# Designed miniproteins, single chains, continued (2): the designs that were tried, part 29

Each design is a single chain, and the fold is of that chain. pLDDT is the mean over its residues in the fold that is shown.

## One batch from the design tools (miniprotein)

Design m4987
Fold by ESMFold2-Fast:
Structure m4987 (fold): chain A 72 residues (1-72)
Amino acid sequence: MLTVDEFFEELSKLGEILEATGTRIVLKLKNGKTIVIDNNGYSYKITDTDTGEVTYVGSMEEAIEAVKELNK
């Protein structure tokens, strides 16, 4: 199980963290895309701001994998 600190460390490897709160992370990926990750305490909502596509995942690990896919 990832800690919050480990989650932020893994995301920082994929791009620049522009904003980070307890419920929202704004990340600019190395490929130039801007991604928004929202946490409601039960799930993670990952938004690709260029396309408007939204992905819902149930864990920090799944959120990292979804962001890695968007960074290709």
Scores: mean pLDDT 82

Design m4988
Fold by ESMFold2-Fast:
Order: sequence, then structure tokens, then C-alpha cells
Structure m4988 (fold): chain A 65 residues (1-65)
Amino acid sequence: SLSVEQVARAVAGVLLAIGGVIEAKYFNDKENGIKIAQEGLELAKEAGDETLAKQAQKLLEETQK
């Protein structure tokens, strides 16, 4: 099982990726939105939660559309 710290870091990664989508789609800043979502994906991957990392990857793909 993942530690509370690993889960918290993975959740933070997904929240950061959501922030990237908001930046890209709501504020029309695709360049900055992609950068934020990439940071979120890296954080989720480092945490080792594959499910949340996959969610962060989908959010990054949304910023690129």
C-alpha cells in the first residue's frame, strides 16, 4: 500500500494538472497551462500512484487540445 505522504503527493500532482487545464482553457494560456500540467504529472509519477498519474496524464492531454 502507498504511504499517506505518497498519496498526498499524487493528489497534489492531479490538483496541479487540473490547474493547468484551467489556465489553458479558461484563461486561454495554453503554453503556461501545459507547463503546469507537466509539473503535476511528474509529481504524480514520482509519488508512485499509477491511477492518479494516469489521471494527471489525461489532464495534460486536455491542455494540449
Scores: mean pLDDT 85

Design m4989
Fold by ESMFold2-Fast:
Structure m4989 (fold): chain A 74 residues (1-74)
Amino acid sequence: PPVQPVSEEEVERTFQEARDLIEKARQADKEGKKSEAASYYTAAGLLIVAAKLMGAPDERVAELEAEYRQAGKA
């Protein structure tokens, strides 16, 4: 069965939420809030998985995963 056509708005919203969490994780890490940063990274990772399940284009998912990986690597 197909993934179902989701609106580009739903995909964009999921990407924006994931990117916001990545940025919050990075900011928390800069402030020395390691536990909070780890929590944000975990939430961002879950949203990336959700985007894949929504059938977001592989290229866009790869970009988001690259951002996540760079942020998580500190």
Scores: mean pLDDT 77

Design m4990
Fold by ESMFold2-Fast:
Formats: sequence, C-alpha cells, structure tokens
Structure m4990 (fold): chain A 78 residues (1-78)
Amino acid sequence: VDELLRALLEEARRDGLSESAIRWAELVANRDLAALEAEIRRLAAAQGRPDAAAEAIARLPGLFAELERNIAAELAEL
C-alpha cells in the first residue's frame, strides 16, 4: 500500500501534477488509521450509535484496498 502510494507520488512529480495533488497523495500514503478510527468512534458516540463505528471501522481496510486497486489500475493505464 505505502509502496503503491509512493509510486504514485513519483509519477505525479514526473508528470508535473500540482503540488496540492502530490500533497493529497502523501496524506493518503500516511493513512493514519488510528486517527480515522478515533474520529469515527467519537462521531458515532455523539450520535448514540457506537455500533455504527464498528461497522464503519470494519469497512476501512476494504476501502483502502479498493483505493489501492484503483490507483494501480490508473497507473497501469498511463
């Protein structure tokens, strides 16, 4: 995952993409899963739906895997 995102950063720099796009990719590469989980739990608790937090957190690995696949496919089509 980090390797794929780093490859995307290198391609973005080579292709002259905007600095904002490169920075976004760097933030995604850092994937602070713990911070994301904490925020999801906080919001769900505030809404009285702690069960929703567990469901959302369980989907994060799948969403990240899907993102990685989409990035790899885009890179392959370049």
Scores: mean pLDDT 60

Design m4991
Fold by ESMFold2-Fast:
Structure m4991 (fold): chain A 71 residues (1-71)
Amino acid sequence: MTEFTPEEQAEIERKAAELRELAERAEKGGLEEQLEAMRRVLREVGKVAGLPEEEIERLWEEGERELEELL
């Protein structure tokens, strides 16, 4: 399993805080802004988790499709 140094852990926490702020701003915006914010969150989280770009993109496409079905 991937282990993080204290410095990497602190950076992950900062990134998580930034992503939460992005999500809050998107909630005040329209659907398009919410989708873009979710895509950015998924990409950043995926990179931290060590997921390949293809898997991150697939998860986003699947999530977007499900949201379109709910709307």
Scores: mean pLDDT 69

Design m4992
Fold by ESMFold2-Fast:
Structure m4992 (fold): chain A 87 residues (1-87)
Amino acid sequence: SAAERAAALRRADALVRAYRAGELSPEQLLQGMEELLRALADDPEILDAVALRAITLLESEGTPEGRALARAIADRVRELLAEHRAR
């Protein structure tokens, strides 16, 4: 639903914002994103939108760490989508 998509996007924004503020470590951000993406694994459209939002925000940091985190999320999304298609 639109409400579920909006809630998931807000959660991704909150996770990246907390990481930017130093409230979450890189590992804690990846754990939070893993939990969120896994909950969305059966909804590829919402999963893709949420991942793209997080990736875009992390790449906008302009840091090597932000780019590495964005890449880790992109790699994990590909794994989850491949797992979904195999079922």
Scores: mean pLDDT 85

Design m4993
Fold by ESMFold2-Fast:
Structure m4993 (fold): chain A 107 residues (1-107)
Amino acid sequence: GSGDVRELIRKAGRLVDSAQTPDQLREGVELATEAIKRALELKDTEALREGLRVLGRALNKAAQLKDRETLEMVREAAMTVVRNSEDRDVILRAIGLVLRAIGALLD
């Protein structure tokens, strides 16, 4: 249910925030992506916003680390939201993340 998804997002956020290596950061993004896919199935708009916020923090860290693999993972996760969400606010936030990830990949 939505409670399990939100716990998964909280765990992903902790992994992203504490990540010291690219491998730890990717683990956090993988967890956030799983939570986002479940939130899409549940149509839990608030969980989607929280998941996108975690991806945004992961994007900032990946850009600082020049971690192209994690940037590509964030872009793909955000694109999954763009393709599958029906909520305008969520879609616009996800588009913003896609554009930021592309910008970082071009640096």
Scores: mean pLDDT 90

Design m4994
Fold by ESMFold2-Fast:
Structure m4994 (fold): chain A 64 residues (1-64)
Amino acid sequence: SMDNLKKMSEKSGKIFDKYNDAKKKYDDLKKKKDLGTATPKEIDEMNKNKDITDKGDDNLRKSG
């Protein structure tokens, strides 16, 4: 049914949004680290977002 497809699409969209948000945050924080302007807290946040993106990439590789 259309409702089932919509629920699946919304769930998948949220997962992709979370992955994309984490990737963007990682990229932004990595740039700060490369420039030497990152704080220790920002480096910790970068590492957390890297873990999220690495998990997403592993899942994409296994399903593709």
Scores: mean pLDDT 73

Design m4995
Fold by ESMFold2-Fast:
Structure m4995 (fold): chain A 110 residues (1-110)
Amino acid sequence: MKAELVAEGPLDAQGRPLRLTVDASEALERMTPEEREFLLKVIEDAKAGKLTPEQLAALAERYRGRSPELARVLQMLAFAKMVSEATSQAELDAIRAAFARAVREGRPLP
């Protein structure tokens, strides 16, 4: 089954709901069972509001050298959480630009 991470934020400038869908299938295929179980727990904790975007980004950086696939998915979760918590269009556009740049440069989120 295809694994997808999704976040919904406020309405965009055109009044459409902001939805980010991230395909994590390839990353999950390269993870160990233990890494996948840990990721599922992190996703549930993030959905329950127990993890901030900053905490998710810190986890991504922590795992960057040990488990690059896990780190990548954690960074995507941090971005999704930031989008869901954005309170203005300008803040959302800044988050999108920062994430797109980080992905292109292979860098952690700012």
Scores: mean pLDDT 65

Design m4996
Fold by ESMFold2-Fast:
Structure m4996 (fold): chain A 103 residues (1-103)
Amino acid sequence: AAAELAAMEARVRAYFETRAGLLLRKILAESPTVREAVRKAVELEEKRLEERRKRGVEMHPEVEELMERGYSPLAAELMALGRMFGNERTLELARALEELARL
């Protein structure tokens, strides 16, 4: 989990440091088709997390707390992982990725 989150953070950061990354964010904001595709990808991931929960895999207490506060399952897991590893940049990138998916 930590290594996977760090790898995702590095990729997202590297991409946003390019003009292409900034352009993609603008396209997501202005293009309903691209935004819909991203939203569907997020929904699929949230379904996978919910199915894991229904199988009786114990959810981390911090993830449950965040979900009770109204966060989606994916957002709750990303935020909990960022907090557990004490990496503010990882937490910021996890939030930025979630926000892009919600545009």
Scores: mean pLDDT 60

Design m4997
Fold by ESMFold2-Fast:
Structure m4997 (fold): chain A 72 residues (1-72)
Amino acid sequence: DEELLEKIREIGEKFNMDVDKIVKEIQSNPELLKKLIQEIKNSKDPEKTLSKFLIEKDIDEGVELIKKAVLG
């Protein structure tokens, strides 16, 4: 988890993203973090998968979907 969060910060800062907001969203949603880790582990190019995820802000939509699933 720590290595993944550090990688997110490195990529986010490199692309001038609001990395603190993204990291907090992931930390607040353990389900989202677990899904991201699984996708990275199953990917042939983990760094590219992570970069694309961050750039496209799939995290924001993932959080929304998880909240809806939990609340019903």
Scores: mean pLDDT 62

Design m4998
Fold by ESMFold2-Fast:
Structure m4998 (fold): chain A 89 residues (1-89)
Amino acid sequence: AVEERLAALAAEEERLGEELREAVERGDVERVRELAARLAALQAEAFALLLEAVKDDPEKVEELRRLEAEARARLAALAEQAIAEAKRR
């Protein structure tokens, strides 16, 4: 079910987030870039699943597309900050 897949994606996101924190602490810039890209892919998959679930409701589709754009921007900003912090280590 969509809910089960979303739960699995959330668990993977939590694991990758912890790995990202450790990579930042080690100053491993390349690993931070790799993990940020993987987090972006997980986020995109989660939104694709949500959009498919509500595809017959145009109002919900537009709301989710707006939320996806906002989430993408937030993750990009967090990734830039993480890379900058790793470079300082």
Scores: mean pLDDT 86

Design m4999
Fold by ESMFold2-Fast:
Structure m4999 (fold): chain A 64 residues (1-64)
Amino acid sequence: MSFEELAEVVRRALVEAGVPEEEARRLAPAIAAGVMATSSPEDQREEAERAGRTVGRHLNAKRA
């Protein structure tokens, strides 16, 4: 999976968790880079979705 594809997966997961589109676009590349560094190629998509959801929930909890 390409870095751009992985960043898009993270961006979608962040937006689904309630993070604003602009903030999700800023955060997604850094989260995707972390997933690529720590996960096998087979697990990258699933880990990207999980990381996006986890970070998104954390950010929304601070705003609520």
Scores: mean pLDDT 80

Design m5000
Fold by ESMFold2-Fast:
Structure m5000 (fold): chain A 65 residues (1-65)
Amino acid sequence: MKVVVEIEGEVPEEEREYLERLAKEASDLLQKGQYGAGGLLIGSMKMLGRYLEQEYGAKVTITVE
């Protein structure tokens, strides 16, 4: 399974880099069968995505493939 994050709109570069890092870490955890830790990380990504949508008017999409 691979976690993909897509951000539409302008957000601070540090926030974009952080979400991309979390997506890579979550993907690695899921590929190793660590579904609990991977799921927790995805939850954190969704919370940050909601914050970015509210604060900057961005659209954040998180998918698991």
Scores: mean pLDDT 84

Design m5001
Fold by ESMFold2-Fast:
Structure m5001 (fold): chain A 76 residues (1-76)
Amino acid sequence: MTYEEATSKIRSFEDFVKEAEKFKEEGRYEDAARLLAEGIELAQALDRLDEASAMRKKLDELLKEYGLEEPEIKVL
């Protein structure tokens, strides 16, 4: 699956988590982290703090587990 294909399937904040988990299953940890980061940015922009917090937790767990660099997240 391409990154663009994954983003085309996103209709809710839960879809960011779902598609990120698919990337993780494929061993695409950096793509999974990036997708979660984009979800966090969107949730923060829309003042959906609970959704942003949930995705941030999943991103932090992924980064720690696989030793990834944190993707750039815009803070509002």
Scores: mean pLDDT 75

Design m5002
Fold by ESMFold2-Fast:
Structure m5002 (fold): chain A 64 residues (1-64)
Amino acid sequence: GSEEEAEKAFQSGNELFKQGKYEEAALAYEEVVLKYPNSRYAKEASIQAGIADIKVALNKVFPK
């Protein structure tokens, strides 16, 4: 069902985030919000997308 599909998409975002691929992770999380807005993962995915976007922005302004 949509809940299982949302979980898989959310887990894909989590794996990208763990790998430091924040731009790709943000896109994966945003897809969860857009495709599965009524899932229990949509709110958490929205928060994680925001965090990933902040990390992308910080890496562009303050590269290590």
Scores: mean pLDDT 82

Design m5003
Fold by ESMFold2-Fast:
Structure m5003 (fold): chain A 57 residues (1-57)
Amino acid sequence: GCSASSKEELVKLKKEALVLLNDVKDKSKRDKLKKKLENAKNVDEICAIKEELEEAK
């Protein structure tokens, strides 16, 4: 599960998503997910991107 109840956890989730982004083998998919991550403003958006990144690795 993916969740955050504080600002600190939001930052942690974003960092985890960035780490997963580096593990994405498909460059096109990586670029798309990177753009989504740059536009992500809340926990739900970051969690959705993180799930897509885990599928992409």
Scores: mean pLDDT 76

Design m5004
Fold by ESMFold2-Fast:
Structure m5004 (fold): chain A 75 residues (1-75)
Amino acid sequence: MEAEEAALRAEAAELERQYEEGATKEILLRGIEVGVRAARLAIERGREEGRLEEAREAEARLPPIEAEALAAVLA
């Protein structure tokens, strides 16, 4: 899990570098995908740490947050 989180942080850093060179809709959409993946890993870590109720609530809230972010980028 820690290695997966490190890999996602590296992808996020690369996207941020690309964003600085030219913000495009594709970069913003990929940023949302990476963010959702990072959030899902954080939820799984919460389960591993015994925070099952918090993890379940966070997982239930993630789809509406993703939909809102996508709507903002596509608007």
Scores: mean pLDDT 76

Design m5005
Fold by ESMFold2-Fast:
Structure m5005 (fold): chain A 107 residues (1-107)
Amino acid sequence: MEEALKKLDEAIKKARDLAEFAAKDPRVPQELVDTLKEMAKTIEKLKEAAAAGNLKEARELTTKLVGLVIRAVGVMIESDLPEDVKKEINAKIVEVIKLVDEGMDLL
């Protein structure tokens, strides 16, 4: 439990940092910024559900998170953002999801 919550806390910090990074670049579409912020909020709720032992709610929140990742990637593909910026955002999304998966595997 403790190690799982630690991984989820790290995922929250990385997700918030990613949303802030995207928000600082005026070329990033607002829809992408909003989606990344919602990803961070979803992981916060996931950590709360996991801490409460509510594994059903935690699983439902992981499903929501997958949908948000698909939306973020879709907005990014359709955007005219430079390829280097797209790769950096994608790499950071992958890092966040890896931490969520590691945390959930420890529950």
Scores: mean pLDDT 87

Design m5006
Fold by ESMFold2-Fast:
Structure m5006 (fold): chain A 90 residues (1-90)
Amino acid sequence: EPSPEEIERAKEKTLRLFREVLGLPEEELAEVEERLKGAKTIEELVEILARALARVLGLPEQTVLDLFRGKEPSPEVQAILEAFEARVEA
């Protein structure tokens, strides 16, 4: 079972990912941060991550949740992810 300290560390890593890697606008980062304050489980954290990524990628929230659960993406979703990764790496 994850400790409260592990959950807080995961929240910090999540905010860093969205701020530094994904480059979310300050307004969207503020919404993510506010939602993260209420999260007390890894499952809640994953839902917040999936929602924010779904908005960034233009995908349904459920599709991103399925990816986080280890489900193989469809070819269309895979193409969107590859295009997004190429943009982030550039």
Scores: mean pLDDT 71

Design m5007
Fold by ESMFold2-Fast:
Structure m5007 (fold): chain A 75 residues (1-75)
Amino acid sequence: PDKEKIAAFSAHVQRATAEAQKLREEGMKVGLEEAYKLLLERSREAAKQGDGVLATSYLAEAEKAKKALEEAKAA
């Protein structure tokens, strides 16, 4: 039972991370600022639906987009 719950949670984290990465890549085709805003919106939507894992994954990818945007503006 506990082992199955841990396995299910780990699988959910992996899927959520892959989804967030895909969304970041798609957003970056439009621009880094657009990717950042899109990822923040999807993080808020996931949190509203009670999916903290997906919300955290979107937020992590948003921070990566933000960092890339800051570096691009500094160059």
Scores: mean pLDDT 76

Design m5008
Fold by ESMFold2-Fast:
Structure m5008 (fold): chain A 71 residues (1-71)
Amino acid sequence: DLLKKLEELKKELLEDIKKNFSPGDQAEMEMIIDMVVSKYTEKKDYEKAIKILEEFKKAKSVMEMRDIYLK
């Protein structure tokens, strides 16, 4: 179930972000995650959403996460 995998991955990312980043960075990162999830869920392209969120797990800063989102 791709939708369940996407939901669990989003939850893991949000929990990791809350542990490791400032409140300001958390807010921006959460917004980027929500934009990606919304965009690809609307298109029913759950696999692409999952792939992008997995790349977000490698990001060490808001800037890196934004670069992944923008390509």
Scores: mean pLDDT 81

Design m5009
Fold by ESMFold2-Fast:
Structure m5009 (fold): chain A 114 residues (1-114)
Amino acid sequence: STLEELVQALIEGDERRASQLLGEIIRNTQDPLELARILGRVVYAADKRLGRVRSPEEIRSDPRLQRELYLSAVSMAQVFQMVRPELAQELLANREAATQAVVDGYIETLRRDE
């Protein structure tokens, strides 16, 4: 899928391919919570490159860690606010649901990745 290709490109550091795929996904995403889930996948890829991947058990049990993942996703949403401002603003307004979506995207990607 396009999402699996995005995660692979991010882990491999293929910035050009990752940028193209992320731009395509953002343009075609209508649901702010689905965007939050996608951003969770991107945060996972960044953590994998930096050698700081957190376990599903740690993430699910630690509200501080969940908040940290959400804030990472929000930082990314602000970068593309000029492209899809309505989606970026919804991530800021719907904090609880967006946090759960980011956490789910991160954990789902971790479980599928090796």
Scores: mean pLDDT 79

Design m5010
Fold by ESMFold2-Fast:
Structure m5010 (fold): chain A 69 residues (1-69)
Amino acid sequence: SDEERARIAQEVGRLAREGLGASSDLADRIGVLTHLGRTEEARRLVRELGRRAGAPEATERILALIDQV
């Protein structure tokens, strides 16, 4: 749903800002892939963003949200 996608965008944006501002392009790509239903590629980029930010718990939450879309 649009609400679930908006929540994914919010959580991903927050992770990018709190972790590494240089990862904003990666956050944008995750949003596009999620909107297009390319969930495997979106999950791969979320794991990469989470590794850069050092945030495994936030990564798991975002992956769970993507699986609900």
Scores: mean pLDDT 73

Design m5011
Fold by ESMFold2-Fast:
Structure m5011 (fold): chain A 82 residues (1-82)
Amino acid sequence: SELKEIVLKQMKFAAELFKINPNMGFASLQSLIDWMAGKQVPRDVIQAVIDGVQALLAAETDPALRARLQAQLARLQALLNS
């Protein structure tokens, strides 16, 4: 869907920002999740964001950043199950 493509582009943008500045990447990711929480987004769109966060978590070695990504992943799982 067009919405899924837009969301995937936002996830890619957030991932690229994490390489430059993790705080900026996290702020971008948090804005996307906040937007989704305020909308009735399809399950497959939420899953695409979960997949993106899991990819970031798999590449991350900093314990503090891993904890923050895990917190966002838990939030996304809650949205998926609501």
Scores: mean pLDDT 83

Design m5012
Fold by ESMFold2-Fast:
Structure m5012 (fold): chain A 60 residues (1-60)
Amino acid sequence: MEEEIRLAMLRIQASVFLKYQDKPMSPADLARALALARELERMGETDLAERIRAAVERQS
């Protein structure tokens, strides 16, 4: 139950990040995105985590 709420919140954060991923991001924003990807991977959302990492790599 707690995992379901946390996962829903992480999915929302990921959706917002991916929607605006084409805007230039600071190193701090990129670090937060990588932290989000690690949390998603921990929760079993590997595909979504990979999409965020790909967006971050594209900024590098």
Scores: mean pLDDT 79

Design m5013
Fold by ESMFold2-Fast:
Structure m5013 (fold): chain A 97 residues (1-97)
Amino acid sequence: SFDDLVDDLRDTIIKGGPKAGVVAGQSAIGAAVKVGANQKSIDALKDGSVKASKSKTADDAAKAVVDGLKTVKDTSGDTVGTTAAKSGLKAAKDQSK
């Protein structure tokens, strides 16, 4: 589910650090654009990625990316949100190795 993906993503970013959050946000933006997310969704992910890049803690970076993904689900729907979250999670896991 979207919530399970977001929870796994949060945990992955917290363990991987702020850079894992930035990479997750960037990957989520690319995936959301490809599946036709609306501009409000794309803007929320961009804002989240910028906040993650300025975060001093992994917790703040994780919150920024997760808040962006929740906005994607709320504004573009569950399928788009889930696709973006899957892409972000994969990128965060790859970065955290």
Scores: mean pLDDT 81

Design m5014
Fold by ESMFold2-Fast:
Structure m5014 (fold): chain A 63 residues (1-63)
Amino acid sequence: MMDPQQLYEDSEQLRKRSEQLREESKRLKEEGRDHESSLKDTSSQMLDIASDVNRRLGEEAAS
């Protein structure tokens, strides 16, 4: 059984990291570094998915 508090904390950490990568992606795109921007955006999307999964698991575990 997973700890809801831990899942929420993990979700928040993943969200913050995703936001950082999204900002890096935006900056790289503004610099014309489209390939690197795309890689950072993809990484951000993966972390967003992981954050959402952890949040949903926390909601389910909290009953």
Scores: mean pLDDT 79

Design m5015
Fold by ESMFold2-Fast:
Structure m5015 (fold): chain A 82 residues (1-82)
Amino acid sequence: MEKREKMREKLREEAERARERARADPDPARREALEALARAIELALEVQERIEAGVDLDEDPELAALAAEAEAAVARALALRA
């Protein structure tokens, strides 16, 4: 349990740092990429929390949809970085 909580805290910190960097960055393209990164982390955390609570990814269509949204957010963040 402690390891997972520490990982979630680190990911929340990463998302927070990305948001802060976005607010300080004058380049709209970099700002958009940082915001996309923060969103991807936030969605990934929600998916992990639901799985940890015992929700089965293969049996819950809402969790499957959320996981797909998280994957799309990651893909967007990577595309905006390029």
Scores: mean pLDDT 77

Design m5016
Fold by ESMFold2-Fast:
Structure m5016 (fold): chain A 62 residues (1-62)
Amino acid sequence: VEAALQLIQKELGLSREQAEAIREFYLRNPNPSDEELAALARELGLSVAQVRGAIAAIAAMS
């Protein structure tokens, strides 16, 4: 868990708070729709690609 968050922060240029928010989102819905990903990206001020990359990293290390 901690290693996944550190990898996301380093590789995708995310803050700790952004990485934690994405992790909590994924834990509530592990198969988010494109619309849900876009909404989260807008909320956090990130690109959809950054959110998708972060979810993929969290899933791979879970």
Scores: mean pLDDT 76

Design m5017
Fold by ESMFold2-Fast:
Structure m5017 (fold): chain A 87 residues (1-87)
Amino acid sequence: MMKERIGKNLVNSVEAAAEAAAKGNLKTAETAARFMAAALQNSALISEEIYKETLEAVEKGIERLRKEDKEKGEIAEKEVEKAKESI
């Protein structure tokens, strides 16, 4: 039960960060990218299922950003790749 709530909160946080990045400037995109990366790292510490759900949300966020602004997409992808290396 508690893990399910944490997973939902992480996914919602990633979606909110991606939306903020899409609507904001490059500095906002960098901050949001770090939040998405941190959410992914935290999800890995909780469970593989939550990691998978968070990763799917992160990948959808990056794809959405890349379609809107190539530079924002590249920023998000780079931060997330660094997070994956630390897991």
Scores: mean pLDDT 80

Design m5018
Fold by ESMFold2-Fast:
Order: C-alpha cells, then sequence, then structure tokens
Structure m5018 (fold): chain A 55 residues (1-55)
C-alpha cells in the first residue's frame, strides 16, 4: 500500500542519516553513539505510530 511504501521510504531515510554520523563507525559504544541510536529509535517509533494511525 502507499502507506507502507511511505513508511519504508521514511524509515530508510532515517537509517541513511544515522549512518552518516562518524560515531557509528567506532568500535566502542560511546555516549555519542548511544545518543545517535536513541534518536534513531525515537524517529522509527514516530514513523511506526504514524503508520499505525493510517491503518
Amino acid sequence: SEVDREYLRELTRIRVEALKHPAIFEKDITPELKKIMEEYRKRVAEIEQRRAEKL
């Protein structure tokens, strides 16, 4: 469906943005990496909630 396509597109965009941060290439779990991961999870949750509201 169009809702699913838009959801996947936005989810992919969020992933790509997260992957642009240098911290994600670190071997250690740093505070900066944890912050990026937390922001990513929040954005994914927002997109998932928006998708559920359209179903």
Scores: mean pLDDT 66

Design m5019
Fold by ESMFold2-Fast:
Structure m5019 (fold): chain A 61 residues (1-61)
Amino acid sequence: GPGGRAAARAAAEAGGSAAASGAWMQGKDYHNPVEAAEGGRRAGLAAGDEAGAAASWEGGL
């Protein structure tokens, strides 16, 4: 339902924001900054996909 989709969207946004904030806070020197960005994106997508799956299950699909 719409409530489940709103929760999935909020979780995806929170996951992406938290991943970016975590990387910034660590201040690590990476050989390839693209890997750090991809890692953050992957974490955000995984969290969003998991929440989305739960929302779909709520809809009975």
Scores: mean pLDDT 52

Design m5020
Fold by ESMFold2-Fast:
Structure m5020 (fold): chain A 79 residues (1-79)
Amino acid sequence: MDEEEEKQVERLGQRLYEKLGLDGTEEFLAKLFSYLQSVDKDKEKQEEAIEKVLEELRKLGASEEELELVRKELEKRLK
């Protein structure tokens, strides 16, 4: 991942912290990872899961550029 991509992911993390606080951010991330782990190995189901994750991040104020970086990172980790 490029250095600028890392910075955008860090800024997204800061926005989550600002909106949800420490405990809320940890709970959100725990639920998010549990959801992703519960998805079947089916490629289409994994793609749908990624879209749901991005939708939740969009509700928390993520930009389209930040969502694109998160998509790439999640796809990399799932494949």
Scores: mean pLDDT 67

Design m5021
Fold by ESMFold2-Fast:
Structure m5021 (fold): chain A 64 residues (1-64)
Amino acid sequence: MDEMLAAVRAALRRMAEEGASPEELEAMVRTVATHFRQTEADPAEVRRFEEELRRIAEEIVREL
């Protein structure tokens, strides 16, 4: 879990550095969230991942 969140944070930050728009970052966040929801059976883990993913996305978009 935490390795996946760290990888997503790194990918989103790299996209932002490459000039990605907030809409492009949000599209990646939605794709990652959808994939995780499809592969994780535990609803508590899904909620934890979605909460952390939202926090990471908001942090990076705020830095744009």
Scores: mean pLDDT 77

Design m5022
Fold by ESMFold2-Fast:
Structure m5022 (fold): chain A 83 residues (1-83)
Amino acid sequence: SKAAELVEEGLREVAKLLEEAGNTELAKKALELGEKAKESKTDDVMVESMAQAANLAAEDKEVKEEVMKVLEEYGEKASKAAS
């Protein structure tokens, strides 16, 4: 679905920000969450994946604000695509 594609794309952007901040392991986890959201295509898993990505970002205070902005933008786009 378009919503699942948008969640996956947003989580790829989150992974890029985490990798650029030097958090390669957190970036890998963000990519895994994106794949999980894309495979399931259920609202619950998409919401959980975005929430888990926000928690990963909390581990890096320097990039947290930028990651949260990406999650808000793609989360809103995904919600509009799902409705």
Scores: mean pLDDT 77

